# Designed miniproteins, single chains, continued (3): the designs that were tried, part 64

Each design is a single chain, and the fold is of that chain. pLDDT is the mean over its residues in the fold that is shown.

## One batch from the design tools (miniprotein)

Design m10203
Fold by ESMFold2-Fast:
Formats: structure tokens, C-alpha cells, sequence
Structure m10203 (fold): chain A 98 residues (1-98)
């Protein structure tokens, strides 16, 4: 399932089709919606589109809190970690496992 979401995210970023993304999100459970948004953010970061990548991280964080998947504190920690990963990916570096 993760590879399927990653492939869908790549196609969405390649096409820029926000409507297709919206339709996919409506068909997914909150946990899968969160995963898809994170993969979209990572794909934008790989392309050097860091502003777009950050936008999708913010959408993922909001969804996690609103759906009850994370507390505000957990979401803030996750946001900080994801933003760091986005910068490394955009800079062409492989994230080192902490």
C-alpha cells in the first residue's frame, strides 16, 4: 500500500493535478490521507520545490490533529522532523537514520 501511495503522489506532482489529489483524499481513510500528503511533500522536495513541499507538510499536520491521529504536540514534533527531511532531500542528501 505504501508503494501505491508513493506512485500516486509522484504522478500527482508530475501532473500538478490538484483535483485528482482531492478526489483521492476523499476516498482514503485519515491515516492513508496523511501518508499521501507526506509522499506528495517529499516528491516536491526531491524536485527542489521546497515551498510546495512545506505547504503539503502543513496540510498533513492539520489533518493529523483534526482526525485525532496526533495531539498538537505530536503534530508539531512531526512537522519539525518532516521539514528537516524536506531540506535534506531538496539539497540532494540522503537522510541518515537517527
Amino acid sequence: TLKELEEKAKKIVESGDEEELKKLLEELEPEKQLELLVYVALEYARRGELEKAREYVERAVRLAVESGLATEAQAEAGRAALLRVLELVANGETPVVP
Scores: mean pLDDT 79

Design m10204
Fold by ESMFold2-Fast:
Structure m10204 (fold): chain A 73 residues (1-73)
Amino acid sequence: SAGKAAEVIAIARELGLHFTPAKEAEFRQAIETEPSYAIPSLTELAVGKYDLATLIAQARGEDVEPKPGSLFA
């Protein structure tokens, strides 16, 4: 849902990351298209199994391949 996307984006922003409008829209679209990914991603963040480096790199516009089970997998 849109609420889950906003929560994940807010967490990334708390790490000092600034999203471009395009990257923010991309993250929101991914969560809204595959809402099931939002819950596993938040669970992984909560237990320290998160692929946060990939999320950060994607938001910065770096070409990194998403890991399976990430927001983009």
Scores: mean pLDDT 53

Design m10205
Fold by ESMFold2-Fast:
Structure m10205 (fold): chain A 56 residues (1-56)
Amino acid sequence: SLSEEEGQELEDKIKESKGSGKHPKLKELFAKVDKDGDGYLDAAEIVELAKLMKEM
């Protein structure tokens, strides 16, 4: 269902933000984008992260 899909996406973002990343650079990028350190990315932060990842 939509709720389950949304929950999976949110959980995936939390795991990535908390340092489940394979590459050290990816974890640093998440830390820079996630200014508050909540483990959640705002829409603007997600866009910035996507731009940074494209440069990798």
Scores: mean pLDDT 63

Design m10206
Fold by ESMFold2-Fast:
Structure m10206 (fold): chain A 78 residues (1-78)
Amino acid sequence: PGRRPALVTVTAEDEEAAERAREALSKVPGVTAAWLTGPTTVSALAEDREAAERAAEAASKVPGVTSVEVRTPDDFPP
């Protein structure tokens, strides 16, 4: 089918906010995994860009989240 996963990276003001963001991301349809990559940084793997956009929206609503980034393979030149 050729769907490419997207990576969502969230930065929070503290570890508790990062944990809340991870939980919120794990509940988004199309997010296959969410984990802590640092004390205040969370990563989530989405099935596609649309799921990553939904995940970014959900994360932005978590108190203490300071930034959200979405990365896909399509963001690189061929």
Scores: mean pLDDT 78

Design m10207
Fold by ESMFold2-Fast:
Structure m10207 (fold): chain A 55 residues (1-55)
Amino acid sequence: SLPLPPEETSKRVIKKEDVKDNPEALELIKGKDEITSEEFAELMGEKVQEERKKL
């Protein structure tokens, strides 16, 4: 049997290289070399809500 890679273990840390094509994500992590996926999701959600409040 072929050894399957652990697909369940997704990266918990997001590096700026992982989001280089996403300028909004880069803006969130510009102050850091890497950020946890949970922190990233929280910051993205907060930014979306901020944009809604500005409208």
Scores: mean pLDDT 63

Design m10208
Fold by ESMFold2-Fast:
Structure m10208 (fold): chain A 76 residues (1-76)
Amino acid sequence: SPLDQIEALAQNISRSLDRELVTDQALYLANRLNDPEVKEKTQEFIEKLKTASESERRQLSQDFSQYVVEKAREQS
């Protein structure tokens, strides 16, 4: 299902420290959900990743992944 695909991509974001991969996946999810709030939160997430430490990146990615899954469920 579309929700299962979104959950799988969100899980990948939460597990990856590759900033380029995480950025690409986050933008893909934001475009797929097509929600203005999600797009704004995605830009904030990407900006925060640029200056974050490794531990901060892990937390940011986990928080963003949870947020995206919750938003996807609201659309289902």
Scores: mean pLDDT 83

Design m10209
Fold by ESMFold2-Fast:
Structure m10209 (fold): chain A 93 residues (1-93)
Amino acid sequence: MTLMERVQARLQALIAQLRAETDPARRRALLDEMFGLLFQLITIVSQVDPEVAEKMRKVLEELQDGLLANRDDPDRQAALIEEAMARIMELLS
C-alpha cells in the first residue's frame, strides 16, 4: 500500500464514522482527523502536481465554510463531505 492509498482508505472509514456519529465532541475529533488527512493528501499531491493540489485546496476551503455554516446539521455535513470527496477523487483520476 502506498501512503496515498492508506490516506484514502482512512478517509473513507472516517466519512462512514461521521455519518453514524451523533455526539458533537466525537464528531469534532473525526472532522479534525479528516481535515488532517486531507491536508496530508494535498501535501503529497503538491510534490507532483501543484495545479491539482491548488484545486484540492479550493475544495477543502469550500468544505470548511460549508461545515461551519451547518455545524448543527449532521446530515447536511455528511452530504457536503461526500460531495467534496467525490470532487477530490475526480481530481486525482
Scores: mean pLDDT 79

Design m10210
Fold by ESMFold2-Fast:
Order: sequence, then structure tokens, then C-alpha cells
Structure m10210 (fold): chain A 75 residues (1-75)
Amino acid sequence: QEDTLYDAVLLGHAAGATSGALTLPSGAVIRWERDPATGRWSATVEPPTPASPVHELRDASLAEVEAAYRRHHAR
């Protein structure tokens, strides 16, 4: 899920973690990292089954992630 990518980046930033991974209850694995040269974030969600698409976020600023988070969580 794209919203999950944004959540992972924001959680990483809040925790002071420039890289990390976590496994969701669904079995999906989220990975994130921050580029130290640019300060930009990248994240991927690897699905637990081949029927689910891979979701990626690349080269995003924290402000872009925060804006996207608000958009995707305001339902």
C-alpha cells in the first residue's frame, strides 16, 4: 500500500532511524532508507504473495511524505 510506505518513512524519521525494516502481520516486508547526501527517503513494500503488487517510494523529501500521508489518511 502506498500509504504504508509513507507511514514507514515518517515512523523512521520520528524514531531517528535512517534505515530499517519491519514485517507486517500480512507477511509483507517494508524497507526504508534515507540518503545521507540528499536527505531524501526511499522505501519498498515486498508483498507476501505474487498476486500483490510491489509498492515503491523513491527520492522523496520529508515534506512530500508528510503531504502524501495527510492525503492518503484523510478518508
Scores: mean pLDDT 66

Design m10211
Fold by ESMFold2-Fast:
Structure m10211 (fold): chain A 63 residues (1-63)
Amino acid sequence: SVSDEVLAMTEAGVSSKEIAYRLGYRAAKDGDPDYSRRVMLILMSGTNDERKAASKGIVDGLK
């Protein structure tokens, strides 16, 4: 699940900002609704840095 992937990345020392970017990228690239829902939560309730990173990931995933 997306939650399991987020937990694994956190345990591996990946920053919340980098996680936000990767989730945004994969949501745009894969079109998976679970990634899209998680990214929406970040955009609505995340930090400014996390929201910017997720948005950048989406833009990059749509290229």
Scores: mean pLDDT 86

Design m10212
Fold by ESMFold2-Fast:
Structure m10212 (fold): chain A 93 residues (1-93)
Amino acid sequence: ARKEIAEMRRESREIVQQALDNPEKAKELGERAVELGKRMARIAIASGSVDDLAAAYQALSDTALGMKGIDPESAEELEELSREVQERLNELV
């Protein structure tokens, strides 16, 4: 889980950079970021690890912020996923 989340966090950063470099592909890249975010949230929640949940929350929040000026719809979905992960994290601490 931890290694998988770290790899997905790196991929999310690459997607944001690709969207900045290719605004015409913003919607496709945003959809890819949301799918990756859903998978990351699912893995973190299933792991029940505070470290995994914190890493996923940070990655989702960073990706949402990065996408906000590029594809607001994807940013909103990513922000919703970050809230879901944060709620689970708050139950454990």
Scores: mean pLDDT 83

Design m10213
Fold by ESMFold2-Fast:
Structure m10213 (fold): chain A 69 residues (1-69)
Amino acid sequence: MHPLIKPLLKLADKDGNGFISAKELQAVVNAFKGSSLEKVLQELIREADIDGNGYISAAELQALVQRLL
């Protein structure tokens, strides 16, 4: 598992239901503001919102992290 997935799930998925909203991902981006990870997290949000439903599953997040990193 990519090391970014665990902190993303911890910060974004407070209820532990395995789904993360784009707004919750923005909060994670703010936590990493000014780091090299900020750009990667912005790309993850952009890719995750392809279907326009505003949610990604933990499995989709893992696939996106592996694809982009």
Scores: mean pLDDT 63

Design m10214
Fold by ESMFold2-Fast:
Formats: sequence, C-alpha cells, structure tokens
Structure m10214 (fold): chain A 63 residues (1-63)
Amino acid sequence: MEMTLAEYLASLFEQAGMPPAAARAAGEREARILADALGIDPTRRYSVEEIEELLRRHKELQK
C-alpha cells in the first residue's frame, strides 16, 4: 500500500492520542521538515516499509 509521508505521520499521531484534525496538520508539518532534512519530496508516495526506514533515519537525527 502506498501513501504520502504526511498521511503516514498523521496516522502515527492519531495512534499517540492526537485528534484526527490536529494529527493531519502535525503530519503535514513533520513531513515537510523530514523531507527537507532528507532531501526528499514530501508529495511523493512511498510504501509503508520505505516510510518506516525514513522515520528511523529521522529518529537518529533527533538525538
């Protein structure tokens, strides 16, 4: 299944207890920041596995 970075991140924020509208906005912002840091287009669609790899890289950068 393919989805955008923003959609995946929004889903993650919803799981963390954020309301859907707030999660969507946060996911979009986070996707832009992550994409800028990694040099990736945030509007591109990725597989869930590829998004998980990108998130792991981002977590390491947040140290």
Scores: mean pLDDT 77

Design m10215
Fold by ESMFold2-Fast:
Structure m10215 (fold): chain A 75 residues (1-75)
Amino acid sequence: MKEYAEKAKEYAEKAKESNFEEFIEYGLKAEGYAVKALQLAKENPTPENKKLAEEAIKYAEEVRELAAKLYEQNS
């Protein structure tokens, strides 16, 4: 569980520092780990697991917000 939250953060940070193609790849990985964290929190719904899933989702959302800004800059 904690590992998935950490990986979501890691790939979100890499996405922010990358070019557009790498941004897409790292963004998808961040989202994938957030989904895995959420699934584990549903299977083992402890307060700690819910918090870790929430953190992972937050990092995936940060990447989505950055994607929206990049879209606006190219519009």
Scores: mean pLDDT 77

Design m10216
Fold by ESMFold2-Fast:
Structure m10216 (fold): chain A 72 residues (1-72)
Amino acid sequence: SLAELKAEVERLIAELERLAAQIRDEAFRQRVLNTIAGARKALASGDEVVLRVAKRELEETLREVKEYLAQS
């Protein structure tokens, strides 16, 4: 459902915000923050297609951040 999709996007944003504070590389941190900002705009739109794209981008970014932090 749209409500479940929104809840998933909100959970991914919260996790990425928590992890972004631990990123020492300024360029990578800014890229992550830009992805979060885009996802928040997607939430405001309420468009299911836009939210599905945002969810995928957040999941891909979260994977990259977790890999980065595991090497640190």
Scores: mean pLDDT 89

Design m10217
Fold by ESMFold2-Fast:
Structure m10217 (fold): chain A 75 residues (1-75)
Amino acid sequence: LTPAELGAIAAALKARDTNGDGTITREQLREVLEAMGRKPSDEELEEIVKEVDVNGDGRVNFTAFLKKLAPSITP
């Protein structure tokens, strides 16, 4: 992912988070990635959700997801 794509994904995820709780559903994640020109498979989405869904409720913490996409940003 380019820095521009990462920034656009972050903005799109924040726009989907209407409650400000920092989480979105797997379906919302799929829609964001598709809108950005990505073509995630169901298996690929499952793997992402498993790594960022800390409660097992099917919600994706978008901060954790963005950190996963750009791990080099963390010290």
Scores: mean pLDDT 70

Design m10218
Fold by ESMFold2-Fast:
Structure m10218 (fold): chain A 76 residues (1-76)
Amino acid sequence: MVRYQIVKPDGSIVETKDIDDLLKYLQDNYGASDEQLEQIRRSLRLGERDPSVTETVFSLASSPVDVEILRVRVEE
């Protein structure tokens, strides 16, 4: 069963079974734009089909002056 994960810089993991729940988490906690959310959705959907690209790195604002580097990945 496919799962989606966000790996934060501190090593903590946020896991969901639904891609929309993951995208909502990024919108609510990092203020991700609709364009960023669609790019992340496309990367996750590609990772479901291609094992060589299951993880993608994104830079998202954790505050108005700080950005966090997040790893977003597909797990089975």
Scores: mean pLDDT 75

Design m10219
Fold by ESMFold2-Fast:
Structure m10219 (fold): chain A 81 residues (1-81)
Amino acid sequence: SSSQVDNILSQVSVYVTQQIQQIGQQYGMSQQTVDQYVDNIVNSIQMYVDMTNESDFDIINQVGQDYIQGVQQTMQSRQQS
């Protein structure tokens, strides 16, 4: 149902926010930069759900995790250069 998908998106959005805030603290990102990453990831997950009509929590959660990993890898690479 629509309400079930909305609940999944809310849970994944909270998880994304917490993980990006932790990465932001680790790499010294500004709150503005953290907020921009969170908004971009949450909007990307929403678009994925809307385009695919996906309703499985594990699949939607994995999409969120893949985006979080992408941010982590980007920040790691910038510090090594």
Scores: mean pLDDT 87

Design m10220
Fold by ESMFold2-Fast:
Structure m10220 (fold): chain A 56 residues (1-56)
Amino acid sequence: SASEEITRVLEEANAQMVQLARQGRADPSLSAAYAAQAKEVAREADRKIRQLEEEA
């Protein structure tokens, strides 16, 4: 179902963002770059969720 796919997208995005946050904390000089990558992960997840909601 679309709900199950949305849950998967959210779980995958959260896992990636957590990893990027950990990398940013481990190397503060790169924190801005990791934060930018996390924003892109969130945007991709949002796009996929919107598509799935439109298909439902």
Scores: mean pLDDT 83

Design m10221
Fold by ESMFold2-Fast:
Structure m10221 (fold): chain A 63 residues (1-63)
Amino acid sequence: MKKELKEKMKKAADEAQKKAGTDVKALLELIKKEGEKLAKEMGVSMKTVREVARENPADMPAP
């Protein structure tokens, strides 16, 4: 579960970065939306999503 969530979060963060470019506000909004979507799709809480992001801060900002 957590490994799969981590992989999906990395892909979502990469896509958000491509769409937002240098716009930090847009990047954070996209990451929050993708985090909420992944939490619902995988049946996990936003706490779990934030924990995975916190464990990998270099790869993905916290939603």
Scores: mean pLDDT 70

Design m10222
Fold by ESMFold2-Fast:
Structure m10222 (fold): chain A 113 residues (1-113)
Amino acid sequence: SEIDKIINEAKKKLDEVAAGLPPEVRAAVQEIFDKLIKEIRDIVEKALRGEITLEEAQNEISKLFKKALDELRERLRALGVPDELIDEVINKFSEIFSELQDKILEELARRLA
């Protein structure tokens, strides 16, 4: 599926950012983003079933990713990562998310048209 391809490309980019980080940090990243992807898939399914609008799906996905970035920031601080490095990591993940969100919403709009 095109949505699976979009999600897998985002996961690959996230793994590349995480590859240079300590094992405990990489594990935290993986846990948070696996949960995020599951929640995004649920929103996508609801949109495809006509249970929510495209605009509602966009808002819900944005909220889920903000929550994931906030949870990641808290986990990295708890692991003793310096704030400057946390900001760099969060900024890179935010960019990957923006691309993921745009591609998912474009595919949803195409299928709902």
Scores: mean pLDDT 84

Design m10223
Fold by ESMFold2-Fast:
Structure m10223 (fold): chain A 98 residues (1-98)
Amino acid sequence: TPEAFLARLREQLAEIRRTYKEVKEKLEKAPKDEKVIKEAQHQLILMEAAVTLARMAFWVAKKAGELSPAQAAEAEAIIEEMERLVEELRKLLEEAKA
């Protein structure tokens, strides 16, 4: 259902927010630690994959005409926030490597 799709997106965003916070705290605590940097790289790849799959699922739902305009707008906002967090983690990781 559209409601189940949105609930799943909200859960995915919460997961990405938790991962972002944890990785950011570890990088701030040990900014030159190679093990922490490698773990951050791994988490970035997983987050990028999750966002890609969320975008694909959203495209499928739109094509099927399953979402109201309001539901589509909410889904877009959630996915954009996920994409923003991925980009912020990418920037933190580049700073940690410098």
Scores: mean pLDDT 88

Design m10224
Fold by ESMFold2-Fast:
Structure m10224 (fold): chain A 91 residues (1-91)
Amino acid sequence: LDAALDEIERLVRELLRKSNTVKTSREATILDVAMALLVVAARNAPSQEERDASLKGLAETAKELADIYEKQGHTEIAELARRVAELAEQA
């Protein structure tokens, strides 16, 4: 069982649920989708190198989202994005 990816997926799901309840930018929406796709890519990666690349992309995307949501005043969503980035860097 991939416990790290399961926790990341849970946090991403919670972030997407919360982001759908607030008014946000098109840029944030595109990055929300990119983050979700990177989770799927990491989970289905055929090699460790591809998994690591997807997790690196996930961490970078989540950090960018955290900055955007923080600037928009959506601090709770920004904190979820920061936690996704931290877990992706550890996985």
Scores: mean pLDDT 84

Design m10225
Fold by ESMFold2-Fast:
Structure m10225 (fold): chain A 89 residues (1-89)
Amino acid sequence: DSSKINSEKGYQSLLEALENATDEEDRFTLADLILLSEIKEMLDKGESKEEILEKVKKRIEELVKKGLLTPEQAEELLERIKEFIEKSK
């Protein structure tokens, strides 16, 4: 399925871009896109909103530990993701 292959390639490209990003704004944008991709996969697997939110919180904490996000960016990203999850079906 070319659509599935393109989605997986997109996700890998985002991960590579995040690792190579030197600008904080680019890292934030890439982290947001990566987390949205991970959330979509979790929703497709039938995970609950509560389970998804807990996994996202842990993922954001990991990105901060790796120096890929600042604590301030982590807080903003978590709020955006919470709103997205609450509005999802």
Scores: mean pLDDT 75

Design m10226
Fold by ESMFold2-Fast:
Structure m10226 (fold): chain A 88 residues (1-88)
Amino acid sequence: KKAILQQLLSDIDQLKNTVVPLLKANGHDDAADAVQARLDALRAYIQAVLARPTVTDADVQALQQLAGALQQFLAETLTATGLRKEFE
């Protein structure tokens, strides 16, 4: 439970250090800012859940659904910017 959320935080930090700089380097500053805002919001939510005395299965499921929505948004953004091939 907690380990799954900690891994998700690590994945978010990796995406912030890879996807956001790539978008900015290719002149997609607005897309980079949108991706960073969504990653930061999800990171803050996971931290808030981890700060609670109890993490429920419903919390994990809700966060996995949000992570899935973010993954879809990233795929759409990378496709729209033509950068999908950079992440083989």
Scores: mean pLDDT 77

Design m10227
Fold by ESMFold2-Fast:
Structure m10227 (fold): chain A 85 residues (1-85)
Amino acid sequence: SEVKKEIEELMDKLAEAISNKDLEEARKILEEIVKLAEESGDKELTKEVAELLDGAADNAEASGMEELAAILKEAAKRLEKIADS
């Protein structure tokens, strides 16, 4: 899937933003990931993205980015609810 590849590339960029402690860039990338997952209409992909974002939240927390970790966990929870609908 083209959408899945685009999300995977954005997830890599998100990991870089977390590593660089760039909260503004991480938020922008997250908004694009969430938009692509929601617009895909693919519940399986949306669930997979939610799990990836939960993992990214753990990485953000380990990097001392508590605010970003909370934002990522909230996004993951939102996508999980959409996938389960």
Scores: mean pLDDT 87

Design m10228
Fold by ESMFold2-Fast:
Structure m10228 (fold): chain A 94 residues (1-94)
Amino acid sequence: SLEELLKKINKLEKQIRELEPDEGDVATLEERIKLHKELMKLYQEMIDILNEELKKDPNNRNVQAQLRSYQNAIEQVELRIKRLEERLERLRAG
């Protein structure tokens, strides 16, 4: 359900924020990457739901705005994953 999905997103966002200040060792960075990938998956599930709603009402400006918001959120999470993966590689190399 939409409510359950929003609850899962909120919980993951809180978990990520709690880990964010830590530079981390390899294990911590791997956990942060895993959580961000799960968050991206939940955002994609939200986009899929909103796209189905938009097919039923193409002029729904609220749904259009939410779609843009979640698409932007996925782009931001992808960039964070890339930065975390680059940091992980640097730790493994030196």
Scores: mean pLDDT 85

Design m10229
Fold by ESMFold2-Fast:
Structure m10229 (fold): chain A 70 residues (1-70)
Amino acid sequence: MPIDEGEVLASLFKMAVAVELLGKEETADEEIILEAVRKALSLLSPEQQKEVLAVLRVHDPELAALVEKA
């Protein structure tokens, strides 16, 4: 079975969001978190964004909700 690209992309997306929030997490500002999510999403094609969201809904529903807000 081929590697699930959606799971790989979701892991990379989560890492990108975490990197964007490094040094900013202490502010806990929802706008800062949503901006980090939007920046990470901009690195993905529309099809990759849909695949990542589908994986996140199963494995990280809190992050999936933030993606849907962004």
Scores: mean pLDDT 74

Design m10230
Fold by ESMFold2-Fast:
Structure m10230 (fold): chain A 87 residues (1-87)
Amino acid sequence: GEEVARRAAEALARVAEALGLDAEEARRRALARLTELARRYPETARRLAELAERLAELAEEGVPEEELAEIEERELEELRPVFEAEA
């Protein structure tokens, strides 16, 4: 639970840093939200951490924010069945 939330928060901080945003604020906000999510929906949280890590890799490779947002939206729709199975 906590490890998955920390992993996702660190990945989101990397996305923020690559986009020129406040990485420490992004990490802090994500950690708070994802810790509760990981406690209630561990499989969904694991899949979100994997998505966040993939987005961080793309952002660090120079993929623009608009394209990252489109990828996030598509991937979150694919996670809907996982969330529904845990809910």
Scores: mean pLDDT 81

Design m10231
Fold by ESMFold2-Fast:
Structure m10231 (fold): chain A 93 residues (1-93)
Amino acid sequence: SEVDKNPFDLFAWFEEAIKAALEGNKDLARKYLEMALKVAPKFSSEKEKELFDYIVKAIEAYINGDKETAQEYLDKALELAPHDPRILRLKEL
């Protein structure tokens, strides 16, 4: 069955994960990332999978305190989806 994709649920959890990581709460950030992974749809294209993978890697970098690497992964996601307001919002946190 084709999975109904709600990107707002995914990005809401991504945003909460980054905020928790920036506050120094690594355990909470990991839980929010896990929630994003649980609600993630099955991707039908490699581009969608790659976008998701870059955002996950960015959040993992934030959890590790590496903001520079996190921003690099978000920039890679933006190269695949230029001016996506959801990804831009994550980068501005």
Scores: mean pLDDT 78

Design m10232
Fold by ESMFold2-Fast:
Structure m10232 (fold): chain A 60 residues (1-60)
Amino acid sequence: SKEEIEIAIKVLERMDPKNQEELSSAAVAIRITQKVSQEILDAIENAKNKEEAIENLRSL
C-alpha cells in the first residue's frame, strides 16, 4: 500500500544505508518493526544503493 511504501522510504532516509550490506540491514529492520509486503522488502534488497531502493519503492 502507499502507506507501507512511505514508511519504508522514511526508514531508509533515517538509516541512510551506504552500501548493499546496510540496505539488507535496513530491510531486516523494516521487516521486524513494520508489517510490510514481500514486494517492499524485495524492492529494497534488489537495489544497489539507497536512491535506487527509493525509486523502486515509488514505482510500486
Scores: mean pLDDT 79

Design m10233
Fold by ESMFold2-Fast:
Structure m10233 (fold): chain A 75 residues (1-75)
Amino acid sequence: AAAEAAEKARQDEVIKTLKEAFDKYPELKTIESFKKNWEEVIEQLLADIEKTDPEKLPLFKEGLENVKKAVERIL
């Protein structure tokens, strides 16, 4: 329960970031543009996480990969 809530909160933050990116850059709504810009956004987010919580980096990578797969299925 608590672990599921924490995982959902992490995924919700990533989804929020993606929605903000789509609002600023409507071109990201295309599958090709999304894939290209997703890699750049994720690399920047992972770099920030590495500076604050390096021990949690593998878990964040797994969570972000799951969100990416979910978004790709919707697009």
Scores: mean pLDDT 62

Design m10234
Fold by ESMFold2-Fast:
Structure m10234 (fold): chain A 95 residues (1-95)
Amino acid sequence: GMMEKRLEELLRELEEILERIEELLEKVKEKGEITEEEEKEIEELLERAREILREIFRLIDENPETSLELILRAIALALRLIGLEFEYELLKKKV
């Protein structure tokens, strides 16, 4: 349905943002330093990811017929975001 299509679009956008964060964190790890510009970009992407994830779970809560596949995909991306937030905080202490 229309809500499922919107949910799939939000899941795709979230996945792309998480991939971008992973690329930036990998670059920071390889360099052993973080610039103010990189820190700002990562923090802006993390905040955007949190906003999209909140909207995803709002749509799931409002649509009890949401497929288990989409729900599990949302949970997987939520766990991935938590891992990236933790990695970023650890990297900030080491660089």
Scores: mean pLDDT 89

Design m10235
Fold by ESMFold2-Fast:
Structure m10235 (fold): chain A 98 residues (1-98)
Amino acid sequence: SKLKELIEKLLEVGERVKEALADPEKGAETLREIVEEYYETAKEFLELNLDSIKDPELKELVETLLATLDDESAPEAVKNAAKLSAVLAAIKLAKEIE
């Protein structure tokens, strides 16, 4: 199942995020690399599973994140923040669906 594969991948990404956050010297760089590698996977997972988000405030935030990622005119810093937020939201949703 594509859904199971995406969940397993996002759960592995979640563990890598925790490891990056525990590294005081390289953590920020490692987190940036993880986000750039996996934000498209996170975006796809969130788009496919929007209706599974039970919290209305989180659903609205995710819809805004997806819109920002599709906005070619958005500043790079805003897009980078949206990418990180999308990865974190996808990890949380994957845990809830599991």
Scores: mean pLDDT 85

Design m10236
Fold by ESMFold2-Fast:
Structure m10236 (fold): chain A 73 residues (1-73)
Amino acid sequence: SMEELEEIVKEAEEEFSKLSLEELKETIAQLDRLIEHFKTHPAPPGWSKEEALELLERLREVALRVLKEKEEE
């Protein structure tokens, strides 16, 4: 559901906020690799390709926002 998706994103933002700059950059790189992978490969079991890509792209957006906030400190 949309509510479950929002909860996952919120929890991810809290975890990303706890990461160092280097760990967060590596997390973003991992998300980029997963997004590219699922554009050309089947979705994970139990997920549609559209749902998987939407979640990953939202997680990437949140990670980039957190990275920007940390870099502005």
Scores: mean pLDDT 80

Design m10237
Fold by ESMFold2-Fast:
Structure m10237 (fold): chain A 90 residues (1-90)
Amino acid sequence: MTVEELRETLRLALARSTRSTSSTDEQVEGMIKAIEETVLDILGDERFARAVRETILEARAADPSLGARAILEAFGEFLDRYFNGERPPA
């Protein structure tokens, strides 16, 4: 699986989870869970999973209105760095 394929898969999953009746908190929680499960199942890297979680929390703290899309963007950027052999930001 390429980074782009993973980003698009998560973006599509997010779009499906973003039903008109879902709350923002429920959408974000579901997306964080899906991302963590995907990272752990595919990579099995606890350090990477932890760093991804920190990136998500930082994105949420930056602007609550950015919501699920901002979290996906941050996750995608983090995956790009990881697969390019760059160490994740501490």
Scores: mean pLDDT 60

Design m10238
Fold by ESMFold2-Fast:
Structure m10238 (fold): chain A 85 residues (1-85)
Amino acid sequence: MKKYRVSIAVRTRGPNPEPVAQAEKEIEAENLEEAEKKAIELAQELAGEKLEVVERERLEVEGVEVTLLRLESERLVAEIAIAPL
């Protein structure tokens, strides 16, 4: 298993966004796809509702791949960053 650092921020939608939850965790996953799945599940747990992936960006910095995800529901937005350790 590989280790990944996952940072998640969840906020409300609308004219006055409010923070709901934030988390930074180390997770173990076989690959990046599994790490993304675990991060999405964690974001949904923090949000307390189902979220849909609306944006995915993958960046490579000095040989390190960083994955950025934006998830949304009717009420909430979650922003996720995943980096290998």
Scores: mean pLDDT 82

